# Designs tried in a protein design run: designed miniproteins, single chains, continued (2). Part 23

Each design is a single chain, and the fold is of that chain. pLDDT is the mean over its residues in the fold that is shown.

## One batch from the design tools (miniprotein)

Design m4773
Fold by ESMFold2-Fast:
Structure m4773 (fold): chain A 65 residues (1-65)
Amino acid sequence: GARETLERLAARYGVPRAVVERLVAAARAGDNKAVREITEELMRRYGLSEEEADAIGTAAALVAQ
C-alpha cells in the first residue's frame, strides 16, 4: 500500500522517519507551504534529486488521504 511504498522510499533515500511523518502530517493538514518546505529540505539536507523528492512527496500525499 501507500504507507509501505513511502517507508521503502524513505529507507532507500536515507530520509529519517521523523521527516517523513512531518511531510505526511503537512499533507494531511493541506499545508502546501509546509509540504514545499519539507520537500526542499529533502533535496538540500538529505541530497535527494527533484525526482526522488517528488516520489516521496507523492507517496506521502497518498498516505495522507
Scores: mean pLDDT 87

Design m4774
Fold by ESMFold2-Fast:
Structure m4774 (fold): chain A 89 residues (1-89)
Amino acid sequence: SIAEQLANAVADEYSKLIEENPLMTAEEIAEKLSEFATQKARELGLSQEVIDATVDFIKEYAKSLGDDFRRVTPQEFKNALKAFLEKIL
């Protein structure tokens, strides 16, 4: 599904950002992920409404966890994002 493709791509980027940027804050990770998710969702032909909702989800998810956002597994983040996307697609 498109939800699975977007969630997998964003979770892979999350994993990469965490591994390559040990000094980057949770907020900085969320900002870079939001930029990546926007580009990927556009490539997948998703509407602006879905792009905006995806960015809002990433930022709120990161805000709710604070510094612990850097410690969630890529799989756990993927599952949360996929479940969200399946509700709005």
Scores: mean pLDDT 88

Design m4775
Fold by ESMFold2-Fast:
Structure m4775 (fold): chain A 71 residues (1-71)
Amino acid sequence: GSHMLKTLFETFSTQAVVLLLNAERGGSRRDIDLALDSARSAVDIASLLTEEYKKRAEEILKRAQELAERS
């Protein structure tokens, strides 16, 4: 899996991180839910790449889940 899967991973992981930062700065529950969706998409794509991508995606998902549990 070449440039397309990596581009999709970077797109969803970046979206998740931006939404997570917005949620941490006083964003809504909607920002958290969208971050979770984007993080899950990144995990799915990372499963088609390497273990390094999978770990990056799982760390983002964990941060989004922890924020959701606190909110």
Scores: mean pLDDT 84

Design m4776
Fold by ESMFold2-Fast:
Parts: structure tokens; C-alpha cells; sequence
Structure m4776 (fold): chain A 98 residues (1-98)
């Protein structure tokens, strides 16, 4: 279900946050995770299946961006990591307006 997929994405984001070693990136990941959990509450209450799917797809896109950010951090590319975390945050901000 869409709710189960969203819950798994939150769990994957929690795992990804733990992989981040830089304190600033870990803090940004924690903020992103908080926003993702707020979106999950909206997904659980959404009655329109098309809107619910769009919210879940937005969460999945944010996860992919966050994963790329952690990969850049592991390479020492902190600017690219910050850009991808900013993009992830933007995706979740747009999803909250749906």
C-alpha cells in the first residue's frame, strides 16, 4: 500500500541519516527526516488515492536526493551534498502544498 511504502521510505531515511558522519550533514538529514515524518502523517490521512500516490512519489524522490547527498559526503564533496539535501527539502516543501 502507499502508507506501507511511505513508512519503509521513512525507515530508509533513518538508516541514511545514521550513515552520515559529518555533524552538519547529519543535522540537515535530521531536519529532512522531521519534514518526511510530517508528510507521512498527511499521507496516512489522505483519502484521494492519486494525491496520496503523488505524496509518496515525492517522499521517494526526496529519499533518492538524500541518498545522493550521503554518497557525495562519503566522497568529501560537501558542496554537492548540501545541494542535494536542499533539493530534497524543496521536494518535501512542495509535497506539503499538494
Amino acid sequence: SNIEKAKELIKELETLRKEAKNPRIQADMSALLADAKELLERIEKETDPEVQELMVRSLELAYKMAKKAVEYEKEGNFLEADIYLTLAAMVLAIAKKI
Scores: mean pLDDT 88

Design m4777
Fold by ESMFold2-Fast:
Structure m4777 (fold): chain A 100 residues (1-100)
Amino acid sequence: SLEERLLELLDRATLLALRLIDRLRKQGRNDEAAALEDKFIATVSEISTLVKQGKYKEALEKLRELVEYLLERAREIGDEQTVAEAEELLEEIKELEKEV
């Protein structure tokens, strides 16, 4: 279903966010890690609410914004692996957006 595919993409975004938060903390960038964690928690909560309401288009738009944010943070810290994975995830989100 659209919901199952959206939640799978959200799970992948979650893994990218957790990895970036960990990497920022290991670099002593604790304020940036906290800001990313707060942004992530708030956005995931909003996406979950939209999904429960059947608002898949809005949920995908918020997920795309989240992944774009993660991509920018990954570029800033030179995390080439997370950049590549976030770019791939954005392409998959865009494909799913065509179905809503």
Scores: mean pLDDT 90

Design m4778
Fold by ESMFold2-Fast:
Structure m4778 (fold): chain A 60 residues (1-60)
Amino acid sequence: SPEEARERMKRIVEFLDKKGKSKEEIKQFLDEVLEQVRADPRFTPEEIEAVEKTYEEYLN
Protein backbone atom coordinates (compact mmCIF):
# COMPACT_ATOMS: atom_id res chain seq x y z
CA SER A 1 0.00 0.00 0.00
CA PRO A 2 1.10 3.65 -0.38
CA GLU A 3 1.09 4.08 3.42
CA GLU A 4 3.27 0.97 3.93
CA ALA A 5 5.67 2.14 1.17
CA ARG A 6 6.00 5.53 2.91
CA GLU A 7 6.61 3.93 6.34
CA ARG A 8 9.23 1.62 4.82
CA MET A 9 11.10 4.64 3.39
CA LYS A 10 11.00 6.41 6.77
CA ARG A 11 12.41 3.30 8.47
CA ILE A 12 15.26 3.17 5.93
CA VAL A 13 16.11 6.82 6.71
CA GLU A 14 16.03 6.14 10.48
CA PHE A 15 18.22 3.03 10.06
CA LEU A 16 20.87 4.88 8.01
CA ASP A 17 20.83 7.91 10.35
CA LYS A 18 21.30 5.55 13.33
CA LYS A 19 24.35 4.08 11.55
CA GLY A 20 25.89 7.56 11.32
CA LYS A 21 25.33 8.08 7.59
CA SER A 22 25.38 11.71 6.44
CA LYS A 23 22.33 13.37 4.86
CA GLU A 24 24.16 13.24 1.49
CA GLU A 25 24.85 9.48 1.85
CA ILE A 26 21.21 8.84 2.82
CA LYS A 27 20.07 10.92 -0.19
CA GLN A 28 22.26 8.83 -2.54
CA PHE A 29 20.86 5.59 -1.09
CA LEU A 30 17.28 6.88 -1.41
CA ASP A 31 17.97 7.89 -5.04
CA GLU A 32 18.93 4.25 -5.74
CA VAL A 33 15.82 2.95 -3.91
CA LEU A 34 13.58 5.31 -5.93
CA GLU A 35 15.18 4.10 -9.20
CA GLN A 36 14.57 0.46 -8.20
CA VAL A 37 10.96 1.17 -7.20
CA ARG A 38 10.28 2.95 -10.54
CA ALA A 39 11.79 -0.01 -12.45
CA ASP A 40 9.80 -2.65 -10.50
CA PRO A 41 6.44 -3.45 -12.18
CA ARG A 42 5.11 -4.85 -8.84
CA PHE A 43 4.79 -1.29 -7.47
CA THR A 44 1.58 0.63 -8.23
CA PRO A 45 1.73 4.28 -9.42
CA GLU A 46 0.27 5.28 -6.02
CA GLU A 47 3.04 3.42 -4.14
CA ILE A 48 5.72 5.02 -6.36
CA GLU A 49 4.19 8.47 -5.67
CA ALA A 50 4.20 7.77 -1.91
CA VAL A 51 7.93 6.88 -2.05
CA GLU A 52 8.67 10.02 -4.14
CA LYS A 53 6.76 12.28 -1.68
CA THR A 54 8.61 10.77 1.31
CA TYR A 55 11.94 11.33 -0.48
CA GLU A 56 10.96 14.95 -1.29
CA GLU A 57 10.01 15.55 2.38
CA TYR A 58 13.43 14.23 3.47
CA LEU A 59 15.28 16.61 1.09
CA ASN A 60 13.46 19.64 2.57
Scores: mean pLDDT 80

Design m4779
Fold by ESMFold2-Fast:
Structure m4779 (fold): chain A 73 residues (1-73)
Amino acid sequence: DELRARAAALEKQAAMYKLGYEEATSAADQSLKAGNVEGAERARQAGERFKAEYERLKAEKDQLDAEARRLAA
């Protein structure tokens, strides 16, 4: 059940990056409301990096889930 264990680990990692993206988005919004344009830009850039990692890990998990289904069939 190695594939399922790996998929679960990727899902947990993806969830952490998703949380990071949401926090960065919130920080960017708060910085803009405070007039801190530089802070908002830094938070936005951090959010984009977290989003990219989230999407990458989600795609890897989907691949492992598909392989596990193939082996179970």
Scores: mean pLDDT 83

Design m4780
Fold by ESMFold2-Fast:
Structure m4780 (fold): chain A 54 residues (1-54)
Amino acid sequence: SLEERAERLIAQHVPPFAWEAAMRAARELLRKDPDASDEQLLDAILTAAAEFLK
């Protein structure tokens, strides 16, 4: 599923404490564009996770 794709990217690139924010960002992107590429998903995920590292 689309959500499984997001979950795999989050598990590979994001520390657990940022997973909720990363998943929220991924879900927002997929709601607007269900055909979003893995590259677009990863960009959204990493941007959200970066806010938790500050």
Scores: mean pLDDT 78

Design m4781
Fold by ESMFold2-Fast:
Structure m4781 (fold): chain A 81 residues (1-81)
Amino acid sequence: SREEYREEAEQGLKLAEEIKKKYSDDKEVQEKAEEAIRALEELLEAIDNNEPLSVISRLKAEALEKLGEMMAAAEKKEKEE
């Protein structure tokens, strides 16, 4: 449902902000976190604008991809320390 997508997007934003704060000195993590935040904000806007579920599903897939890239960058940084 739209409510479930909204909740998932809000949780994703919280995660991205926490990762951005934790890895404030890592350029790659910062860039990936900013990409994830942008994708999640686009998803939330589409939900609020009552866009078709096909559009919301595409934006959700994009946001999940960007969150995954952010987490991969953070994990790489953690292993290098």
Scores: mean pLDDT 85

Design m4782
Fold by ESMFold2-Fast:
Structure m4782 (fold): chain A 94 residues (1-94)
Amino acid sequence: MAQARQLGQQMLQQVQQLIQQAQQSIDDQQRTQQLLQQLQNLADGGAIDQATQAADQMGDDQGRQILSMAAGQSSMQARDASRQIQQQMQQRQS
């Protein structure tokens, strides 16, 4: 239980760090595009893949459920952030 929750929190924190890095690098188009691609990869199943691999190592059904929920939240946050970052990039170029 504690291990699955800790990994889930780490996944969410990793997404949040990528978002902050992208926001700080917004004036650097090349870096922001690389970070945006990482966020899009997480939204498009990367977070679910990471959660599945971690769950397989645990061998615990309840841990799988906790990690699946964290992956879902990570995917949603990555998707929302990608949208916001794209809008900010467009506003700065207009």
Scores: mean pLDDT 78

Design m4783
Fold by ESMFold2-Fast:
Structure m4783 (fold): chain A 74 residues (1-74)
Amino acid sequence: SVFDELRELIESGADEETLTNFLVSQGLPQETAQKASQEALKLATPEERYEYLKKVLVDHQVEEGIEDIKKAVQ
């Protein structure tokens, strides 16, 4: 699954570029993916990094449904 791939990347010590490319491959815009990767890498543990990026992916899936109706999100 997408989440299993994310966990494997984080556990293998994936850098910002690798995480950004993965998030872009999951449909996130380049700039959003890069910012998320940067924020995740500031977190102390692989578990915190995984939970953060998992939430980013879940939130993106929810926002895609909302974006069909409106473009203003913060």
Scores: mean pLDDT 77

Design m4784
Fold by ESMFold2-Fast:
Structure m4784 (fold): chain A 96 residues (1-96)
Amino acid sequence: SLDEIQAKINEIIKLVENKAPVDEILAKLEELGELIRKHLPKLSVREQLLVGVHLIALNGEILVGARRYNWPPEVVERLDKKLQELNQLLVSLSRA
């Protein structure tokens, strides 16, 4: 459901705010990808667009965290690649 996707995005944002280990953030991004794959095709076009907006917000929070915590470039690249994979998944499954 949309609520499960939103809850997972909020969980990831909270992990970034709390300086959680990068591997934990990456694992939760993997879980988010599975929720998108499972639920997104069942959502309305409007709900699919809302998931897109929430993914943009998630990307922004990760960029803020990267600057705040001075994460190494290698870490930022790993997170960026995962976010790009999530965006590609959204585009491939979306009817919007």
Scores: mean pLDDT 87

Design m4785
Fold by ESMFold2-Fast:
Structure m4785 (fold): chain A 105 residues (1-105)
Amino acid sequence: MAEEVRKALQDLFPDVEIHPPAEIPPEYIKSEEEIEKAIEEARKLAEKIGSELVLEAVKKLEEGNYYEALKLAVEAARKAEEEGNEELAEAAQKVMDALMYAISR
């Protein structure tokens, strides 16, 4: 269920207020092509920083294994926060964004 993924995101960033979207569908511009582009962007960033965790997360996301992709992305994001590694944090965020688009659309 999409709500579980949103709660995982909130647990990752407890200091950030995540508001649910408006009841009306504000923008369903996240087409399958845009989701594909988001996944490609995440992969390119993962390759640039050389993170095995983010690369595995992208592979799982591409295979439709969303739960495994989420776990790997969350683990990478937590390591990034503890190390202060902004590049790793950004890559993990891109994977989580692509995952949310793929399952929520």
Scores: mean pLDDT 70

Design m4786
Fold by ESMFold2-Fast:
Structure m4786 (fold): chain A 68 residues (1-68)
Amino acid sequence: MSDEERAKIASELGKELIESGEVSPELAEKVGVLLALGMPDRAIALLEKAGASKESIELVRKAGEKIK
């Protein structure tokens, strides 16, 4: 997968997390950076620590599988 495709997936997911209202813009940005770096497990752990919903965690998990 290209760096551009990873950046696009991370950007789209970050926007969706912000629009959901469940995650702060700062947390959504950190999650996006971790996904762009190919670290979806770290992004999921960050969301779990913040008390994000199962829906938000599942979105990040699916995006991470697409990046792999």
Scores: mean pLDDT 76

Design m4787
Fold by ESMFold2-Fast:
Structure m4787 (fold): chain A 66 residues (1-66)
Amino acid sequence: MMLVVGLADSVDEAEQKKITEKYGGRLILADDNGGIVSEVPKEKAQEHIEALEEKFGGRFFAIPLS
């Protein structure tokens, strides 16, 4: 599993959760300042980052949990 962490330019927790679930993951944190933490399968992390950046803007990084 990978953590995807970043700061979005726009806030929509419900849509962010839907995108994360599409990539087989779960949304851990979404705050009112655009901070996002999600957990996704390693093989899906890059596509999940690209989807978040395309939809919401900002910058995201994948961090390995192990």
Scores: mean pLDDT 81

Design m4788
Fold by ESMFold2-Fast:
Structure m4788 (fold): chain A 80 residues (1-80)
Amino acid sequence: MSREEQIKLLKEVIDKLEKGEITAEEAYNILKSHGITLPLPENKEALIRQLKGIIKALEEGIHSTDFEELTREGARRVIE
């Protein structure tokens, strides 16, 4: 996927999670089906924060072949 396609997918998943249309497990499986493997979150709120952090990291131009690294960098940048 391109960076823009990844950001679009992440935003769509966040929107569905916030609306209660999908569970955290369903969101995780959707992302995994698109090649995005993330650490399993403790809960839905934690997953939403993690995904928002990843989007911020991607928008700031962090090179992303590893979503675990993006998750770590995203958390750091959101808390800034």
Scores: mean pLDDT 71

Design m4789
Fold by ESMFold2-Fast:
Structure m4789 (fold): chain A 95 residues (1-95)
Amino acid sequence: MIDSLPPEKQEELRKKIAEKAAEIAKMKAAGEPLSKIYKEQVYFHLELEGIKLTPELQKRLDEIIERAANNPEDEAVNAEVEKEMQELLEEHKKL
C-alpha cells in the first residue's frame, strides 16, 4: 500500500522511519530500558499512521510493551506481541 502513495510522501515516510530507527539504535547503545525503547517505537508508529492514542489503546499497548520488554529473547512472545500490535493498529486505524 505504501507503493500507492506519491513518491514525495513515500520518501518523507521512509526518512521519518529511518531517523526514528537511528534514534532507537542510539537509545539501545546508551543502555536505555527496553520498555522505554518499545514505547518510543510504538508511539512513533501510531503518529505515522495518524492513530489517536486513547486511554483504552494506551492501556493495551502498555501491557503488550511490558510483555515484550520482559521477554526480549522469547521468539513465541515476540511473534504474539507483533501480531497483537499489528491488529491493534489496524483496528484503531478504522476509528
Scores: mean pLDDT 74

Design m4790
Fold by ESMFold2-Fast:
Order: sequence, then structure tokens, then C-alpha cells
Structure m4790 (fold): chain A 76 residues (1-76)
Amino acid sequence: SLADRVLAAARRLVEEGREENVLDKSAPIDKPLEELVVLFSHLPEEQRAAVREAVLALLEPRRPAIAARTDELLAQ
């Protein structure tokens, strides 16, 4: 499903993501984060809140700065 692809992109960010890459808001977004945002934008409205919560739960323990940036981008 599309939701499964979003969660797979989040797991990739947990393993490969670099916290320093999200500290400069003017810098280009990393490709795994860009992929996550694009996939999320295609989710049905009714799935968005639950998938966002699952993504943040995956990221926050190991990648808190990426989690914060992701939350900002997914909040519209």
C-alpha cells in the first residue's frame, strides 16, 4: 500500500538519515525525506493522521531533529 511505502521511507531515514542535514531550512531536502513527503502527499485524507503518527514514532527515538522537520513538512 502507499502507507506501507511511506513507513518504509521512514525506516530508511532511521537507518540512513543525518540530523545535521535538517538543521538548515534553506538547504535542499535529502532524497529519502523528499520521497517520504511526496508519498505522504498522495495518501487519502483519512489515513494521513495515523500514518504521520507512525512515521514520527519511528523517527523520534533515534532521529529527533529529522522527526521535528518531518512533522513540520507533513503538517502542510
Scores: mean pLDDT 80

Design m4791
Fold by ESMFold2-Fast:
Structure m4791 (fold): chain A 90 residues (1-90)
Amino acid sequence: LEELERARELAERLAESEDPFVRSSAEEVLELLEEAERALKEGDLKSAITKLRQAKGIAEAVLEVTENEEDRELARELIEALERAIEEVE
């Protein structure tokens, strides 16, 4: 799924942030993306969607609290990629 790979790339870049909260949040997103990919491989679409929605919630929290412009842009792109991934899996 192209959007899932895009989300991973964006989350990996957020994990390099100077902000410890943004880094920790990005690491949680990466874990959820791994769980979503595993669920997709097992054919568990409902679990995959649930994990992607949880990842989106974390990305939204990052966008809400970060004042770093690069982190804000990456978080917005991550939210968009996650929304598209959810739509494709549904």
Scores: mean pLDDT 87

Design m4792
Fold by ESMFold2-Fast:
Order: sequence, then structure tokens, then C-alpha cells
Structure m4792 (fold): chain A 80 residues (1-80)
Amino acid sequence: MEEALEKLQSEDPEVRIEAAGELLNSPDKEARILGAKVAAELLTDENPEVVRKAIGLLLYALSDPDEEVREALIEAVKKL
């Protein structure tokens, strides 16, 4: 989790999308909520590969067993 949080501070959107994926695979619900929010923000990135990866992570987060993770994703997308 701490390593993924450090990657989120990167100026490289490809590093940040990797961190979002790592967070979404965490057993910690709060980490998955953070990963979902970051993936949603990266939907507006200029790099089409980053956007494609973000879409994949959003679909993954929508299948999360915790309603709070799914609701956080929907809320993050609404803010775009």
C-alpha cells in the first residue's frame, strides 16, 4: 500500500495507473476506494493507453464485493 501511494505522486500517468491497479487488488477496502478514484481521474488523461487501462480498472472496480468501493467509483466519475 505505501509503495502504491508513493507511485500516485508520480508525474507519469502510466505509473499512476499501475498504482491504481495495485490498490484495487488490495485486501484493504480503503485502498480499493482510493484506486477506483484514481482510475476514474485517469479517464481524462491525454494518453489513450492510460485511458484504456483506466476503463479496464473501472469495470473491475464495478465488480467489487463492497458497495462502498462501487459507490466511490460512481461518485468519482460524476466529478469528471
Scores: mean pLDDT 81

Design m4793
Fold by ESMFold2-Fast:
Structure m4793 (fold): chain A 70 residues (1-70)
Amino acid sequence: MESLEEIIKKFNEALKKLLQKRIDAHLAGDKETYEKYQKEIDELIKLYDEVMAGNEEARQKLLEKVDEIL
């Protein structure tokens, strides 16, 4: 069972990875890839907020998304 601290750590690592990919896309002038990563970042943050609010279903979805990114 993942601890809350481990979930927060994995979330931060996944977010950092997506932010870097978004920066790389912006520097390359790839608007389509930039918008793709922006949407993934927004979804990841939304799931994190729901987990912090005590939504147990969101916890499983957040772990699934983090594993896809990492």
Scores: mean pLDDT 83

Design m4794
Fold by ESMFold2-Fast:
Structure m4794 (fold): chain A 86 residues (1-86)
Amino acid sequence: SPKLEALTPAQKRELERIRKIFKEVNLPDETIERLIDRAVDLSLYYGVSVEEAAKRILAEELGVDPRQHTLYELAKLLAEKIKEEK
């Protein structure tokens, strides 16, 4: 993806760490790719870290305050919500 090629080595390492968290909580692969794509766009637009962007996106989808939760906690909550919708 052209977006991924534009990332610094540090941002690429951050993305792989975030991807591992999403896989650990059993988020579907399609959901992981959607969240990562949106987080990269938000990170580039606002000049925030990819992790901060991912937390904002997850918190908005869940209706919670991103400052009160870790990325892992937010990802786990989304995974639980998706399982309930199946």
Scores: mean pLDDT 83

Design m4795
Fold by ESMFold2-Fast:
Structure m4795 (fold): chain A 62 residues (1-62)
Amino acid sequence: SGITVESLKTVADSLSPRLAADLLAREAARLPEEQHAEVKEKIAQVDLPEEVRAAVLAALDA
C-alpha cells in the first residue's frame, strides 16, 4: 500500500533523485514485509534513476 507504479513515476519526475530516493525509501521501510516482493516488482516496471532504485531496494531489505 502507498507505493504504486504511478506514484513512483510522479515522485521520480517531480523531485530531485536525492529527494525522491529519501521519500520513497522512507515509504518502503514502513510497508509490511509481505508487500516487499510486490514493491520490488513495481520498481522493476519503472525506469527510475539508479539512486532512487538503490535506496528503495536497500530499505526493503532492511
Scores: mean pLDDT 76

Design m4796
Fold by ESMFold2-Fast:
Structure m4796 (fold): chain A 90 residues (1-90)
Amino acid sequence: SRAEIIRELSRELNKLIEENVSDVKKLTKLKFLVAALLTEMDLRLRQGVPAEEVLEWAIKQLEEYAEKYNIPEEAKKKLIEIVREGVERL
């Protein structure tokens, strides 16, 4: 189901963030941002926004989070790949 896919994506993204961010307050904020990103991504896809456009928007958000929260480039690329696969599955 769509809800199962969103739950799986949330779990994968949170695991990757937890492996790369040790500060508890910073981690909590990133988890909220990721949850909001997934919610907005699902909403846009359900409203008929083209998958390519939704993906471009989501990648831009992840790049901004990576810069703001000092997420390593390797981890950022993995976050983008998880979201890319998520858009294809939704």
Scores: mean pLDDT 86

Design m4797
Fold by ESMFold2-Fast:
Structure m4797 (fold): chain A 76 residues (1-76)
Amino acid sequence: SALRRAAEAVVESEDPFEADVHLSLAAMEVEIAKLAGDKEALLEGAEILEEAARRTRNEEAKERLLELAREAREAA
């Protein structure tokens, strides 16, 4: 899935700009699922984002991933 690829890329990113690009892509995928009313994709997306947040060493990226996960769960 596009969201899983973006979340993995955030975890693997070595610089803040690269991480920010992939966070933007992840946010776009959450917004697409919200607009589509795809509750299953939103719940699965929240789990993917929460897993990425646990694995990242970047504290700012962790906060953004958890914020997106909360948004996805609330929209589901």
Scores: mean pLDDT 86

Design m4798
Fold by ESMFold2-Fast:
Structure m4798 (fold): chain A 74 residues (1-74)
Amino acid sequence: SMEEIKREAVELAVELTRERIDEVDFSSRASVEAFAEEVVKEVLKRFPELENDEEAKRDIKAAVITVLRGLGPP
């Protein structure tokens, strides 16, 4: 289902963010945003069904930012 696809996409985004967290330059908001956009692009390569779903793309990016900010698990 689309709900399962969205859930798997968010889970992948969280996993990729955790795996690559040492690559993030936290001293720059622009660098943090660029990292989040890169993770979204990588997730969309695996879930092309979400490419035209602006809400899903925002949710994926929000999950990445949540992990990066340390506000708890997504």
Scores: mean pLDDT 81

Design m4799
Fold by ESMFold2-Fast:
Structure m4799 (fold): chain A 75 residues (1-75)
Amino acid sequence: SEVQRLREEKLRISIKAADEIVRLRKEMLEHTGNYEQIAAALSAGDPKVAKLREEMVEIFQKTQEEIKELDEKIG
């Protein structure tokens, strides 16, 4: 059914976004050496961590918009 197809697309979008967020978090971890240092680096204005955080925000915003559009089509 069309509703099932839209639900599968919504799940696919969510999984892809989750994978991208994990990738960016791994890049932050590799840059700082550990999770505790990520918060410290962000607070210190580290350009690499700031750029990765900005990319995460963009992914969250885009994913939210795409999910909202699909939810509107599902009803």
Scores: mean pLDDT 84

Design m4800
Fold by ESMFold2-Fast:
Structure m4800 (fold): chain A 87 residues (1-87)
Amino acid sequence: SSALEEEMERALEELEERLRELAKEMLSQNASTQEVDEALAREAEEAFARWRAEHPDASEELIDRFQRRVLAVYHRVMDEVRRERAA
């Protein structure tokens, strides 16, 4: 449904902002790229598991789409981290 898709988009936007803030905080504390990667991966996995648990009636297609979008957000933020470290 449109309402569930809007909820998904909100969850993805909130995840991206949360991952960026977590990465920024960790980098300010001199965390390694590996430590940031592990923390962002865990946060992304937890966000996916939580969304799936909150939406038991979501179609398998929508769950698969959300998982792919969560992974895309994680990779995007990690690419930003790697670029920052290379500068």
Scores: mean pLDDT 87

Design m4801
Fold by ESMFold2-Fast:
Structure m4801 (fold): chain A 76 residues (1-76)
Amino acid sequence: SGLQLAGDTARGAADTIREMRKRGTSTEDLSRLAIDAADQVAHAGGLSLVDKAAEIRDAAEAGDIDEAVRLLEEVA
């Protein structure tokens, strides 16, 4: 289902962002990855997740990687 795909995508993105941050990836690059994940979550989850995807995107655009990951984990 779209909701399961959105959850799987959000989990994968959260895990990837955490791992890349441990390897010294820049906040700018992590933010771009989180924005891409938000777009994928919105596409897969539809109307049920559009507001949550917007929250993830807003956190990522602000450079708040911890909040973006927390919100991705809420979808997962």
Scores: mean pLDDT 88

Design m4802
Fold by ESMFold2-Fast:
Structure m4802 (fold): chain A 67 residues (1-67)
Amino acid sequence: MPGEIDPERLLAEVERALREHGDEARAAARAAPTLSALDSPYERAVVDAFLTEDLERFRAELERLAA
C-alpha cells in the first residue's frame, strides 16, 4: 500500500514537537550529525525545520519530496 508520508501530518507533528518540546527538539537538531540526516530526506527536512522554525520552508520541502 502506498503508505506515503502525509506532509500535513508530518508538518503538524513537527509543529507539535516545537510547541511541546521545542527546547529539546532544537537541541537535538543542533547536535544531530549531518550524515545521519542525509540518510533520510524527510529527517533532514525535520532537522532543518527545528533549526530554522520555518514551517513554510518545511512544507515546500515535503511537497518536493512527495512529488
Scores: mean pLDDT 67

Design m4803
Fold by ESMFold2-Fast:
Structure m4803 (fold): chain A 111 residues (1-111)
Amino acid sequence: SHMVKVEIEVKIELSSGKKMEFKAEEEVPGDDAEALERLLERALVSGAVLAMNILEEEEGVKEVEVEYKLEPVKPVKPGETVEVYGEVKIIGEANGKKYEAKVKVKMTASS
């Protein structure tokens, strides 16, 4: 079974000046570019939901704008290692202040 390493990083800066950083790493089965693309999108959504929940709980942000940056997922050839990167930027506003959170996902697939 070919395994994909998924690394998720979430960074948030609060109005107090406190910076929060969350990192998660998981290995999951992955066999094709379409499956890898769906995995990347799901990881980015999971990180974005975490960031939005923190911004709502800590700062009262209820509505956000979301910007996605996704690298094209290439097929993994036998004996090759492919790295795929995705990013989500979350921009919210509460009490006249703007807040930004970043979600970064790196996937490493080997065949």
Scores: mean pLDDT 78

Design m4804
Fold by ESMFold2-Fast:
Structure m4804 (fold): chain A 105 residues (1-105)
Amino acid sequence: MEKIEEARKLLEKAKQAFEEGNYDEAVKYYRQALDIAGEIGDKRLIAETLILLGEVYFKRGEYDKAILAYNKALEIAKEIGDTELINRVNEFIEKVKQKKAEAEA
């Protein structure tokens, strides 16, 4: 579908911005891709985009936003029965929780 191609291009732009350290642009493009994924009801794309968005929030030190994004991705991963995705998201959640505890110590 045309909307999936648009979402894919936005994910590519977001990944490039993230690699360049332009976290504000990365968040913007990931949020736009997430909106499209939601419109088309692609649960896997929603979960993957939420993981990528969570990684940007984590890099920005926005730990609560990262945890929120990962928890939303986890719920979707459970709905679609993707065990590998569930395990990957849980690993990210634990990493962010540990880093948040260290930052608040």
Scores: mean pLDDT 87

Design m4805
Fold by ESMFold2-Fast:
Structure m4805 (fold): chain A 81 residues (1-81)
Amino acid sequence: SELEEEIERVERAVEEALKTLDRERVEELFEEYRDLEGEEVVKALEPRMREAAENDREEGRTLLVTAARLGIEIARRLLEE
């Protein structure tokens, strides 16, 4: 099913990213933003990701993994690439 395939792809992309990232940091950010949904997640994380993209690749990847775990489709797509 499409849902099972999507879940499997996201899980694989997250696990690959977590091999080189701080899992505790990802967990902390997930807990910080877990009460937000959809566009609220994007609005909260976009400024931080933009700043990280210029100065901190690890933080940028950490924020991307967090957004993917929070259900942001664009973040999931970027992790698959």
Scores: mean pLDDT 74

Design m4806
Fold by ESMFold2-Fast:
Structure m4806 (fold): chain A 94 residues (1-94)
Amino acid sequence: SIEEEIEALRRRFEDAEPSLENVLALHRDVEVLDGVLNIMRAVGVISVLEEHELSTRLYAVALEILEKFLSETDDPALKALIERYIAEIEAREA
């Protein structure tokens, strides 16, 4: 299920080190899952409300992973990239 895929995202990055590669991999996986949710809603498999709830859960998991990476890295360039990605996710809710 899509809910299982969202939880699999958390497990996939649980032991991942903060790196550009891992931030880009997270971004790619989030975009793929968000795209799947948009298609599922468009074809009527899920409602607009269900898509919103699942999308909110997806981005909450992404924020948890990014905040963990931010706390674990000493690289100023990587910190700036992570902070920008967090800000873009937060802006989505505004």
Scores: mean pLDDT 87

Design m4807
Fold by ESMFold2-Fast:
Structure m4807 (fold): chain A 96 residues (1-96)
Amino acid sequence: MKEIITIEAEGRLVRITGSGKALDIAYEAALELRKEGLVRFVLRLSDNEILVRAAPGVTGAELAERIADLIEKKGGKVLQRRVEGDRATITVEVEV
């Protein structure tokens, strides 16, 4: 079954919305980037929403792209990628 997640970034904040296993994969990707020092915090706000704050010197747009790239390496498919300065909107499809 295919599920969609949306990754939205502005400034140093990244909001990830979706459901099910797709959102769990995005959450794991954000935690991996936190171990690399690129993330200040990761909060799972609900079953459908994750909030990520970039570390000082890292933009939300850079974080959004790195999260999308990690999901793609885990078998996801990037359907749309729009990056403009410190803003990004990325849509990813995950097979679950």
Scores: mean pLDDT 85

